# Designed miniproteins, single chains, continued (5), part 79

Each design is a single chain, and the fold is of that chain. pLDDT is the mean over its residues in the fold that is shown.

## One batch from the design tools (miniprotein)

Design m18738
Fold by ESMFold2-Fast:
Structure m18738 (fold): chain A 81 residues (1-81)
Amino acid sequence: MLMSDEERREVARELERLLREGLEAHADDPQVQAQLESLLRLVGAVLRKIEEGGDPAAVDRALALAAAQLERLTGRPGPAV
């Protein structure tokens, strides 16, 4: 396993930061905002799963999905997952 739970939390926190910045940058686009807000909720749920000892593979897939969708929506690279 390449990532520890601490590293997963760091990736999730960085995703939250980038998603909040994306919401500010796209304040004039309600559709993009709705998608970014959904990703922010997903990242919050992932952080909870990490604390609860959830399946690491499912957590890693969710973080990778969130990073890819963030990059697609904002054009800015997300953290390495």
Scores: mean pLDDT 79

Design m18739
Fold by ESMFold2-Fast:
Order: structure tokens, then C-alpha cells, then sequence
Structure m18739 (fold): chain A 75 residues (1-75)
């Protein structure tokens, strides 16, 4: 699996556990994830003609690492 796929799997597992153990914290985490994903998507769309594949991958990894940290702190 790619680094991105591994991080996505980790995030999904954390959210699944959170939904069962602390539904309110999981809902808050999902909202923060959605807001940060929208920010990343807007940035990538604004710079689609200038960003390399490597830069897009690096930004996606950074985003996933940041949201995983947020979820872990909330759960």
C-alpha cells in the first residue's frame, strides 16, 4: 500500500473506534476533518497548474498526519 493508503486506513480505524466509544468526540473530529479537507482541496485546485505530483503527495500526507493527530487528541 502507498503511504497515503496506510494513513487513510489508520484514520478510518480511529474514527470507527471513536464512533463506538465516544460518538460526540467522533462527530467533532469528522467536522474538523471535513473543514481541513475542504481547505486542502481549495489549495490544490488553486495551484493545480503549478504543483508537481510529489508536492501534491507531500501535502496530502501532511494533511492526513495532521487530521490523525487531531482525532487521536479528541478520542
Amino acid sequence: MSEIEKLQKRLAELLEKGKKTNPEAAEKALKEIQEREAELTAYLDAHKDTLSREEIEALTIEYLEEVIEIVEKLL
Scores: mean pLDDT 81

Design m18740
Fold by ESMFold2-Fast:
Structure m18740 (fold): chain A 91 residues (1-91)
Amino acid sequence: ADALFEEAVAEAKANQGETDPRKLQRFAPLVYALSLAVVEYLRLGKKLEEITLEDLREAVRQQRFILPGELVDEEEELILEAVRKTIELLT
């Protein structure tokens, strides 16, 4: 139903970080950071259509080594989908 993704997107759009924690909302700072990375790709001359899921996966891997803990495949997919939805709504 994407309700959890829509909440993460709403938090990113409203810059609202003070809500009851959900699994996806726990990753809201990472989703935001990845969305900013996509904005930097656009600033450097890449088009949104040229940004692939593989590029987002690489960004997730880069962000992961500056955060405590490890991401499992399911969490990586949830984060990638949340970033993709956020980008689609903002651009």
Scores: mean pLDDT 54

Design m18741
Fold by ESMFold2-Fast:
Structure m18741 (fold): chain A 87 residues (1-87)
Amino acid sequence: SPLDEFEARIAELAATQSPELQALLAELRGLAVQAFESDPEGRERLLNQMLALWLRALAAHPEQAATLEAVLGEVGRIYREALRRQE
């Protein structure tokens, strides 16, 4: 499923990162699961929370910026595809 692919990519990314970034990626994963199972209003709120956490991570770990942007871009793509399938 799109969520399984997202979790797999986050797990691969986390394996090569610092403990602090691993913890942040775990929080993002939790929010992503909640967003995927939420109604449109709840999903928008949770996606905004994920963005806020990502911006905090970028500020704390600027050396990981390119990797974080790549992962976030892929997450956004997967989520947009999943949303398009829901009518």
Scores: mean pLDDT 70

Design m18742
Fold by ESMFold2-Fast:
Structure m18742 (fold): chain A 70 residues (1-70)
Amino acid sequence: REELLKERQELLDFLKKPFSEMTVEEINEMINKARELAEKAREMGLDDLAARYQAIIDYFEKKKKELEKK
């Protein structure tokens, strides 16, 4: 649906942003959006898509941890 396409586009646009311009707050927002999309994908039986969103979550969690530990 249109809302899912908009949320996906926001995640893709955020991934194009230079990491130096990302804040921990923005990363947390993207993790939350990716979790919501992963849950919706699982509810729809789209396990492959859910796994891709989970990989994005794992990537942002790792990057957030690196920024916090510096």
Scores: mean pLDDT 73

Design m18743
Fold by ESMFold2-Fast:
Structure m18743 (fold): chain A 75 residues (1-75)
Amino acid sequence: SMEEEAQKLIKELREMIEKLKADGSRTGQLLAKSLENNIDLAETALATSEADHPLVKRIMQGGKQLIATAKKLLS
């Protein structure tokens, strides 16, 4: 379901935040803040809207892009 996909993405974002904070770089710390903000937006949107709402989908897509950026930084 879209709800399960959203929860899986939030879990991946939380795991990536831990890795970015462990990296110790300034860029890693700033990117971790961006991922934290994306989680806050996703949780707020899911509390106020259906998981298949266009806004939720756009927030999730943003989260996926942030994870991709984080993976490149940590490689």
Scores: mean pLDDT 84

Design m18744
Fold by ESMFold2-Fast:
Structure m18744 (fold): chain A 97 residues (1-97)
Amino acid sequence: DPVAEQSAEVTAAVDALAARFLAGDLEGARALAVDYMQTVLGLSEERAEALFDLWLNNESFDTEEVGQKMLELKPDDNMYVALAILSAAELKAQQQK
């Protein structure tokens, strides 16, 4: 079942990233997120790293600045999925603290 496999894979990625964020392992979180974005979502390494940096540096609630930087990255559906996974992982880490 492709939908069930995709849901399980997304859940595993969120859980793994949340564990890295909870541990304060930002380098491990970056490596894991970039690998997932490249291997599962089909982003280039450059786009994956840029998206992680955009997420990390714009954890402040300035949605206008994030929106402007996203336009520069030429966003597609996979980039929005990546942002949703990063957001879910951070939220889960905060809830487990």
Scores: mean pLDDT 69

Design m18745
Fold by ESMFold2-Fast:
Structure m18745 (fold): chain A 87 residues (1-87)
Amino acid sequence: SEETLEELKKLIESMSREELAEKVADFLTKELGLPQAFGDAMAAQIRSMSKEEIIEAIEKAYNKEELPGLLVIGRSLLEKFVKYLKS
């Protein structure tokens, strides 16, 4: 939802890029059961981006379910990630 997107933006702004990279890697591996290599690759990608670029990517993913070559965040995954960050 729109509220989920706005909440995620606030959470991203409130944490360091390193914290965000670690949280994304943990979400992908521990919550979604993806291989560690996927978590590590996504963490590396986040560390290579500015927070502004990360927020722009998330906004684009919100308007299109998949964003190739970056962070694949469908709206349902976005909601799960926000819930994970708040737990």
Scores: mean pLDDT 75

Design m18746
Fold by ESMFold2-Fast:
Structure m18746 (fold): chain A 81 residues (1-81)
Amino acid sequence: SDLEKGKEYEAEGDKAEAQGNYLEAARHYEKAGEYFYKAGDYVGAMRSYNNAAKAYRKAGNLEEAQKHFEKAVKVAKEQAK
């Protein structure tokens, strides 16, 4: 399911981040956010996009970090309506 794929990508992101592979972690968290969003798990999507943003920032990809923070904020605003 999309929810299970989200969890799998989040776990791969956590593993990559623990190893200091921040760019790899960011890509996994980005995919996790997409799958959580498709599954209707908006909390999972926001968490994953925030984790992607933090990982992109640690990797020095500041533009990608900002884009993923904006994705998390967008999901939060959609759920507040």
Scores: mean pLDDT 88

Design m18747
Fold by ESMFold2-Fast:
Structure m18747 (fold): chain A 94 residues (1-94)
Amino acid sequence: LELTVEGQDVPGSDTATATVTVKADPEKEITLKVYAIEDGRARLVKVFDKVEAGAVYTATISGLGESTTVVAEAVDEEGRPLLQAAPVTIRRLP
């Protein structure tokens, strides 16, 4: 299982997209959760169930502050964390 996250800001907007690329183990059912973290508080943005190997998932994040950290986490069928992608920080430019 591998997770890669990329964040892209939309200039002049409080909206960004987070793109998650997944290489899943075919032996396991995986749920992908995308979180936005601001001021130490995480909010769940999107849930993707039955994640496929090699698939790309895109979540739209709105209401962005000056700095938002995006985290993607894969969980198993019992809801146990399997893997968390390296976090990506999206900064709104002035």
Scores: mean pLDDT 71

Design m18748
Fold by ESMFold2-Fast:
Structure m18748 (fold): chain A 85 residues (1-85)
Amino acid sequence: PSQEEIDTEVEIALIEIMTVLAIKSDNPEEALRLAKRIAELAKKSTSPEVKQAAIDGLKRVADYLESKGFKETAEEIRKLAEELA
């Protein structure tokens, strides 16, 4: 594979790892910190696949936090996903 393909796969993998860590943290502050890192990585990428992975990941984190009653933090994370679209 090309370096561009490898970079895309690595970026998607990092987003998936950060998404899982945000959910597993069970802490809205840590989840928001990781969500901001996901959004920042996606903004620096030229890959539509990386942006889509980030949008999907951020929505999963937001849905989890909302289910736990952290609605305000979930809304902030949803706004990060909207900015990537």
Scores: mean pLDDT 85

Design m18749
Fold by ESMFold2-Fast:
Structure m18749 (fold): chain A 65 residues (1-65)
Amino acid sequence: MKSSEEISKLLREAYELVEKLKKQGYSFEEIENIINTEVSEELKVESKFMLMVEEEDERAAKLLA
């Protein structure tokens, strides 16, 4: 199992990656594709988790608007 420090580091890297790509104008589908093709296996799971959180937050915001 990954250590708590390792998981925290990967989650931070995943968050920064998703935020960076989102700010560059990539869609959620394009970001998922980048994660699947460009990101290391170790970071892939955490990156997909962060992408899911961001997508759900934006979906919720749009439904409440």
Scores: mean pLDDT 76

Design m18750
Fold by ESMFold2-Fast:
Structure m18750 (fold): chain A 58 residues (1-58)
Amino acid sequence: MEEVAKKIAELTGASVEDALKLVRSLEESTEVKIDPELLVKNASTLSGEQVKEMAEDG
């Protein structure tokens, strides 16, 4: 998951910590293990500010 968070951070401009929180939040909201490729694709449509906001709100 750290590699996924790093890639999201690079694509969105968010910090790795914020991207990691977003990944964990998505994992909590799903009953299925998150597909790393699908997660990166979905997150790449977000801005760095949106990633930070989603990480903060859980």
Scores: mean pLDDT 69

Design m18751
Fold by ESMFold2-Fast:
Structure m18751 (fold): chain A 70 residues (1-70)
Amino acid sequence: SAEEEAKLRENERKKMEIALKYHDQALEESKGKSREQRQAILSDYNLKALEEIKKLDAELAKELGRPLPE
């Protein structure tokens, strides 16, 4: 339905915002760090973003009463 499609699009938008937020935080935290430290910081924030996105998808799936389409 159009309502469900709108929720899916909003979910994708929120995922992008989460990814951008953690990327910006990683860049800020990595200032003045070595290359190895910067890579570790970026990897850690990427994992945090993926976990938050996974929770967001689970919440929407629960609201829809079914798995999200790929």
Scores: mean pLDDT 84

Design m18752
Fold by ESMFold2-Fast:
Structure m18752 (fold): chain A 58 residues (1-58)
Amino acid sequence: MLDEERVKRIEEAFDFDGDGTMSARERAWMLQMMDVDRDGTVSEEELEGALTGSFSKK
């Protein structure tokens, strides 16, 4: 499923602790980013923006 594959990429991008694991706080933040429109869905542009415009940007 594409959503599942996309979620994996988001998890890797939002791995703030650098352990390769997701803390509860990071998961909560990730869910907010995924559900930007609050429809329970995430558009491709939102995913691309999150992956390219994540916190570790310079």
Scores: mean pLDDT 55

Design m18753
Fold by ESMFold2-Fast:
Structure m18753 (fold): chain A 103 residues (1-103)
Amino acid sequence: SKEMEEYIEGLKLYREGKKAFENGDYETAVKLYEEAIKKLEPALKARGIPRSLAYFQLSQAYRNLAKAYEKLGKTEEAEKWRQKADELYQKSIEDYENFLKEL
């Protein structure tokens, strides 16, 4: 499906963002993480992808986006995206717990 293709592309962009971050290219890391997030968000409504997993992957992308903003000295943006990452991580846990209760 298109959502699955976008999800896979999002995971690839996320990995490329991590490489840019490791090389000290924080501006490129920000751009790659932001593109990864755009590609990963449709996975929340995709039938073939567990919603808890999609929340978790988005949480990781936002957390690393926050770290990249922190390295650029953009503290306010970093705190904003860290908060978003924490929110998505909690949603990942809640969605997974609800799934387990239905088994």
Scores: mean pLDDT 88

Design m18754
Fold by ESMFold2-Fast:
Structure m18754 (fold): chain A 64 residues (1-64)
Amino acid sequence: MSAKEQALLQEVADAPDQATYNEKKGQLVIYRVKQLGLDPSDPSFPAQVAALRAEIDAQVASLR
């Protein structure tokens, strides 16, 4: 995991409320989409994004 990705994940874990959590999680999802080279025109793109969101929630739970 890159230093930038680790910092973004920590920001999600450290979010003081649900609004901040959702904002920081969105930033990390965008970062991972770009790093993985996911194609937004792919019909499976929404499912891929949902999977990334679930992975972030699991990673945050392991840090809390």
Scores: mean pLDDT 81

Design m18755
Fold by ESMFold2-Fast:
Structure m18755 (fold): chain A 64 residues (1-64)
Amino acid sequence: MKVLLRITGARDLKATALEIQRIGGRVEMVTGDTLYVTIPEDKVPEVERIAAEHGGRLEVLGEV
């Protein structure tokens, strides 16, 4: 199952996006300080870690 995630406030959006893509996530949209990404549900803890390392916050928006 894939989920849509919102990540806000990351200091380095490019590095955050590249790390998410490396673990199999897809960057759907970038708007200001906000990333929208889709990833398998089992990878959400890895995305949360990546976001936190860059000073960002993660919110799960739902299934896609």
Scores: mean pLDDT 85

Design m18756
Fold by ESMFold2-Fast:
Structure m18756 (fold): chain A 111 residues (1-111)
Amino acid sequence: AKVTAKVTVEAEEETDVMVTVIAEKSTKSVKFEVKGGEGEEEEMVERESGYVEAVLHVTIKKKQKATIEVEVEIEAGSKVHVGAKATKGKAKIKIEIEAEDAEASGSVEED
């Protein structure tokens, strides 16, 4: 199965956003593509709970817009969560998620 998410960030001031993917260990890959911001990925970590965690940090300049596309390849019937959090600054964040044969959820935390 495949889960795709699109995170759109509209920065009112210089903003740091953390995008986190938490997915079951059946996950084959997590890919991030960043447009309009500066991105830095952390190493993907397997957790004892049967999940993997992948994190992307993105810095967006004042009055700029960034789009982060997330693609998760996973076994059918598996769970994926995509979260986006503004850790510094002020921005409007939107997540759109599409899942086929998988369970997907999203969360957004703005300032």
Scores: mean pLDDT 79

Design m18757
Fold by ESMFold2-Fast:
Structure m18757 (fold): chain A 69 residues (1-69)
Amino acid sequence: MITHELLVGGIENEEQAKELAKIIEEKTGVPVVDARVSGDFGVLTVVADDLDAIDAAIQALEDAGYTVY
């Protein structure tokens, strides 16, 4: 398993960060173990089996209109 942090732009509060975690889990099934805010970024910690699962999580957020760094 791979633990990876995703940085998402334009996130101002913890409620928005938690909605991103919900999008990832509902669309991809990838577990999100932490969702927090750092400055203007949402920081999501995912646990994935491989890099393809991380790419799927990123794609789910981008399809929802978010920018992932």
Scores: mean pLDDT 84

Design m18758
Fold by ESMFold2-Fast:
Structure m18758 (fold): chain A 90 residues (1-90)
Amino acid sequence: DEIKELLERAEKAVVGLSHVDPEAAKKIAEHIKKAREALEKGDYESAIKHLEKALEVAKEAVKKNPENEYAKKTEEYLREAIEKVKEQLK
């Protein structure tokens, strides 16, 4: 499952981000958790909403820490996950 793999990659990147921006990491992890719960219920619209909230926090983390690879990877994996979930709404 490509979506599950992307979320697992994002969660690992968030652990790295937690050493630099623990508040952002906590918020992103919470939104990913809610997105996973929505995906398990087949609620793709709610999953996208939660992932977009996670992405907003990740974008702010990148803006504050532009050299931090974990912040950048978190944003990248969340963007890819959102696109893959949107493909399920057909």
Scores: mean pLDDT 87

Design m18759
Fold by ESMFold2-Fast:
Structure m18759 (fold): chain A 58 residues (1-58)
Amino acid sequence: KLVPSPALVAYLSERFSLSPAAVRNLISRSDSVEELAERLDLDEEQRAELTAAIRELE
């Protein structure tokens, strides 16, 4: 399950122009990066970018 780390919340808030509360809500509803990308309605390029960013935040 995805953990709403401060780094991940900050990244998603800035990258996708979402509030931190909205990002935490999306993460809590998502069990995987793929599910999170679907909830954010991301295209294939944005999904690849999100996956790469999460790997870098580890």
Scores: mean pLDDT 76

Design m18760
Fold by ESMFold2-Fast:
Structure m18760 (fold): chain A 73 residues (1-73)
Amino acid sequence: SMAELQAKIEALKAQLNKDPFNVEAIIELARTYLESGQPEKARALLENAVWHYEAVGRLDDAAKLQEALDALP
């Protein structure tokens, strides 16, 4: 349901607040945004994450985030 998707979004945001470099949680949050009909939020999240990870030198994780971004509709 949409309520379950919203609860998952809030849980993933709380997880990222505790560990902002959890690349799996970022990717799952983007997928959950897509499932909830928010593709623009999924794209913005991944674009911002790629930029940030590249800026801090986490290049392997940035490449993984770019792969997720390129897979968006």
Scores: mean pLDDT 88

Design m18761
Fold by ESMFold2-Fast:
Structure m18761 (fold): chain A 79 residues (1-79)
Amino acid sequence: MVEEVAELLVESIPNEEKAKEVREFAEKVIKTEEDPIRAAIKIAAFAGKKLAEEELTEENLEKAREADEKLREFGEAYR
C-alpha cells in the first residue's frame, strides 16, 4: 500500500528529475519508517512540495487529487 501511494505521487509530478527525487525519497522513507501511515504522510508532504514548484496543468492537478484520495483510503484502512 505505501509503495502504491508513492508511485501515484511520483506519477503526479510532471518533471522527470523531480519525480526521480520523490521516488528516491519514498524508497528511503519506506526502508527507515516503521509506521506505514507516517511513511505515507512524509512521502505525500515531499511530493506536494515538489509539485508546488511546477507550472501545473489540470491533468497534473487531477493526478495529484487521485494520489490524495488513495492516501486517505490508505489511512482509513489502518483505523
Scores: mean pLDDT 71

Design m18762
Fold by ESMFold2-Fast:
Structure m18762 (fold): chain A 74 residues (1-74)
Amino acid sequence: MKRKEFVEKLIDELAERSGVSKEKIYDALVEQAEKEGVKERLTDEMIEALKEGKPIDPEKFRRAVLAEVRELKK
């Protein structure tokens, strides 16, 4: 799954860079998603746009990533 793999890789990179466990990063992102009430959907097109360096709405992308993290933690 492209979206799941993207999010898992992002969490891995954040854990490696910060020295914080993956579980703590997941918990923090889930709390942020719930606090903001995000309902956006992360799409394959958004991920490809990011990989190709195309302009994307950074706020919409951030909210979509938070929503995907919350769904994956269920």
Scores: mean pLDDT 76

Design m18763
Fold by ESMFold2-Fast:
Structure m18763 (fold): chain A 60 residues (1-60)
Amino acid sequence: EIEKLLKVLEKYDPMLAEFFKRALEGAKDLTEEERQIFEDYLKRMIENAKKIEEKVKKLK
């Protein structure tokens, strides 16, 4: 899941996606709670960017 989220994020912000890919190398030691927060953060960033862009396009 996280890997797929990173590929989607790369389309919007490739630099940020690469930063998080590096973080994932350390994230193998993360607790379940920390992994969940990381996934939620990525999903929110991707979804917010996508929703905002779609909404702006519809309004224009």
Scores: mean pLDDT 71

Design m18764
Fold by ESMFold2-Fast:
Structure m18764 (fold): chain A 80 residues (1-80)
Amino acid sequence: VGELVEKKLREIPGVSEEDAKEVAEHAQRALDAYLAGDRETANLHLTKMASVALKSVSVDDATEIVKLAIDEMRRQAAAA
């Protein structure tokens, strides 16, 4: 999920590699917490991911990135 989010953010003009990596780290931590059953920690990292993304991208783009992360988390949980 982190790698997928980082790749998507790097496709958006004006996003720095540092911001893309920070968003990806929060997305990965959200997935790890979600798979561990810690929904509170997962939600905190999803919120932090959105906050960092909003520094560099529009609300619409940030919403798409959060949706992409949530869809991937659900896909991995369904496979487990």
Scores: mean pLDDT 80

Design m18765
Fold by ESMFold2-Fast:
Structure m18765 (fold): chain A 94 residues (1-94)
Amino acid sequence: NLEKVKKYIEELIKEGLEENEKRIEELRKILEPTIEKALAEKGELTPEESEALLEELGKENPEIAEIIELQRLMASLSEKEKEELVKYYEELEK
């Protein structure tokens, strides 16, 4: 999973890191109210139910699907893997 995140970061840098970061943040803000509504109506969302909801949103919005995939990869990382990711990012940063 760490290698997938590293590859995503490399693509992001090649395409213009700042522009892509702003776009990702905008998409997160759009996604957040939908998640909040689902939680309010259901009261409790299991990880499986959350994944299903996000997958449905991703089908209509390819950009949201990319954000969801990144979040899954990040959430699957151990603390040690996250530390390695930070060091990897620092090595790429000038």
Scores: mean pLDDT 63

Design m18766
Fold by ESMFold2-Fast:
Structure m18766 (fold): chain A 85 residues (1-85)
Amino acid sequence: VEEKLKESEEFFKKVEEIAEKLVTEAGLSREQALELSKLGLPVSEYSVETGGKALSKEEAIKLGKEKYEEMEKKLKEAKEKLEKE
């Protein structure tokens, strides 16, 4: 379960790091930056060639939210397993 925990932690660290960069470099609010960082990560899986650029705003946000929720679930499950006596 350590691998799942590390993957989830790295994912959330990446989201936070990208959000911090968007706040500091683009002057966005933290909430807006987090929303964009979530959207950017899953969209990278589709690249321009696979039609990621053609996604609607709603579709892109939905994909980002789903990926984030999936990683959050993995992190929660990994933590629960590590706390198992």
Scores: mean pLDDT 59

Design m18767
Fold by ESMFold2-Fast:
Structure m18767 (fold): chain A 148 residues (1-148)
Amino acid sequence: DPYLPQHDIETVKKLLETVLALAKELGIEVRLIGSTLEAILNGEKSVSSIELGVASREDGRRLAEALRAQPGLEVTVQRETETSISLLVTDHRLDDKSPLLLTIVDLPASRAALREHLRSLGMSEEEIEEFLAERFASMPLEEALNSL
């Protein structure tokens, strides 16, 4: 993997607007999740990666395929797991042409896998549900973009 540079939030916003447009065309609901959502809500000026949540594995694959087909985007699949697809995206429409790591997460499958993992580590059910609520805190992508 290449080094992950920091990207200005304005750069990230333009890519997320493209993602939202493609998701609407596909009838896929996309949520912003994890450290990217926290950075945006906290008014941070840059992020090193984008993490998106979808409702199913099929939705994630369809969105990744649409991004790879999008004119002006150079998209390579870095990693695919049972619960996520990670893409390196270069947006030739932007002044910053550094690759951005974009991960699409199957939210129900990822939540289930993490619940099982935390249970295997001996965490209580109360501690597990608190951890999952924090880790998978998400906002509809359209709502998150309106906050920028």
Scores: mean pLDDT 85

Design m18768
Fold by ESMFold2-Fast:
Structure m18768 (fold): chain A 80 residues (1-80)
Amino acid sequence: LEEISLDEAIDALLNNEPVTLEALGRKIKTNNFGDALLAVAELYNEDPEAELTIIIGDKQAKVKVRDLLNAMLEAIRKES
């Protein structure tokens, strides 16, 4: 898979592109920003320092759960 930045992954999420989130032994598929945000918030409650892989088609971004949640919350703030 091609490595992409967190910013590029956030843009895909904001555009409601199909995404797979992999963390803490779980695999979560969504095509909706709100559903993704809820899933990441649940992962944060379990382990905010866990490694999370975001898969978008043939691309991936690897981040900490905390970093993804913070980036998603900032994206909402900017779009508001």
Scores: mean pLDDT 84

Design m18769
Fold by ESMFold2-Fast:
Structure m18769 (fold): chain A 100 residues (1-100)
Amino acid sequence: EEFRERLEKALREEVDAAIARHGLTPEQRALVYEALDAILEGKPKEEIIKLLQRLVDANVPVVGLVGAMLLFAIIMGKIPSAKEEQERILKALGIPLPEP
């Protein structure tokens, strides 16, 4: 459907804007696009999580970029939206959990 193409375009444009805003290195940009492509291609959840972890390890901004990529994976139905599963993934990525 046209909606999927528009969504994919919007996600790519948002990532491009975030990359420009944060002044990422060419290596960091390549990792971000690799993770985005894996999400859009529908790679398994475990592979997407590993790619997001590589972004964190490469010092890509967690706030605004890695968080946006995680949200994109949830929107694309690749990562469950359940709170417990999200908290588990955030811990695996080294992102501090919000207080209850």
Scores: mean pLDDT 67

Design m18770
Fold by ESMFold2-Fast:
Structure m18770 (fold): chain A 83 residues (1-83)
Amino acid sequence: SEKIIKNLELAIEHLKAGDREKAISHLEEALKEWKKAYKDELSVTEYVARVLRFIGAILSIELGYDPELTIANIEALIEEVKE
């Protein structure tokens, strides 16, 4: 989980700096590490829901949506990974 949280925190920092490409890269690494860690730990419904939240954050950055809303969504992902 440490690698997941670190990559999510780095995504926030790069998004605040205006570096959308690096923010996306760190979100993709966080998703990869999350899939590896939680593939067999969650129900199919919970697994799919979490994957869609990661994808939603990535797409929001790609589409140039308000970075404040995307940061809030990534912060929610960090808290959910800590639980």
Scores: mean pLDDT 83

Design m18771
Fold by ESMFold2-Fast:
Structure m18771 (fold): chain A 71 residues (1-71)
Amino acid sequence: TAGASGGAAASGRAAEEARRGRPEDAAKNFQAAYDVSTNPAVAAASKAAAEEARRGRTELAAQYGELAFQL
């Protein structure tokens, strides 16, 4: 089971996918980051990023994912 570090790294990867205009891949990776995060701030940011990616808002999803990666 991945901890807070694993969740943050997954959100960083997903932010990169969102920046590349791949909302489906970004949403999947942000959801995975949320599922493995033990840090509530990383989990909340990853969940928000997944929701924005599912809405096709790739820029906002990337911003939330980058925030999670930096936490």
Scores: mean pLDDT 79

Design m18772
Fold by ESMFold2-Fast:
Structure m18772 (fold): chain A 55 residues (1-55)
Amino acid sequence: MPEKVLIEARVGEESGVVEVIPELKKGRIVSATSKRARQAAIRKAIEYIEEKEKE
């Protein structure tokens, strides 16, 4: 069964959260307080998936 991981990225006082299923290489935005925080959270989620693929 695929495990779900919440990835949070902060940019200043703003925060973005993405829920990732690494086994399916899928992610969805849970929350973002700004466009910048949203982009940072997406980037961090992509990096997390790529790191898991290297294992």
Scores: mean pLDDT 77

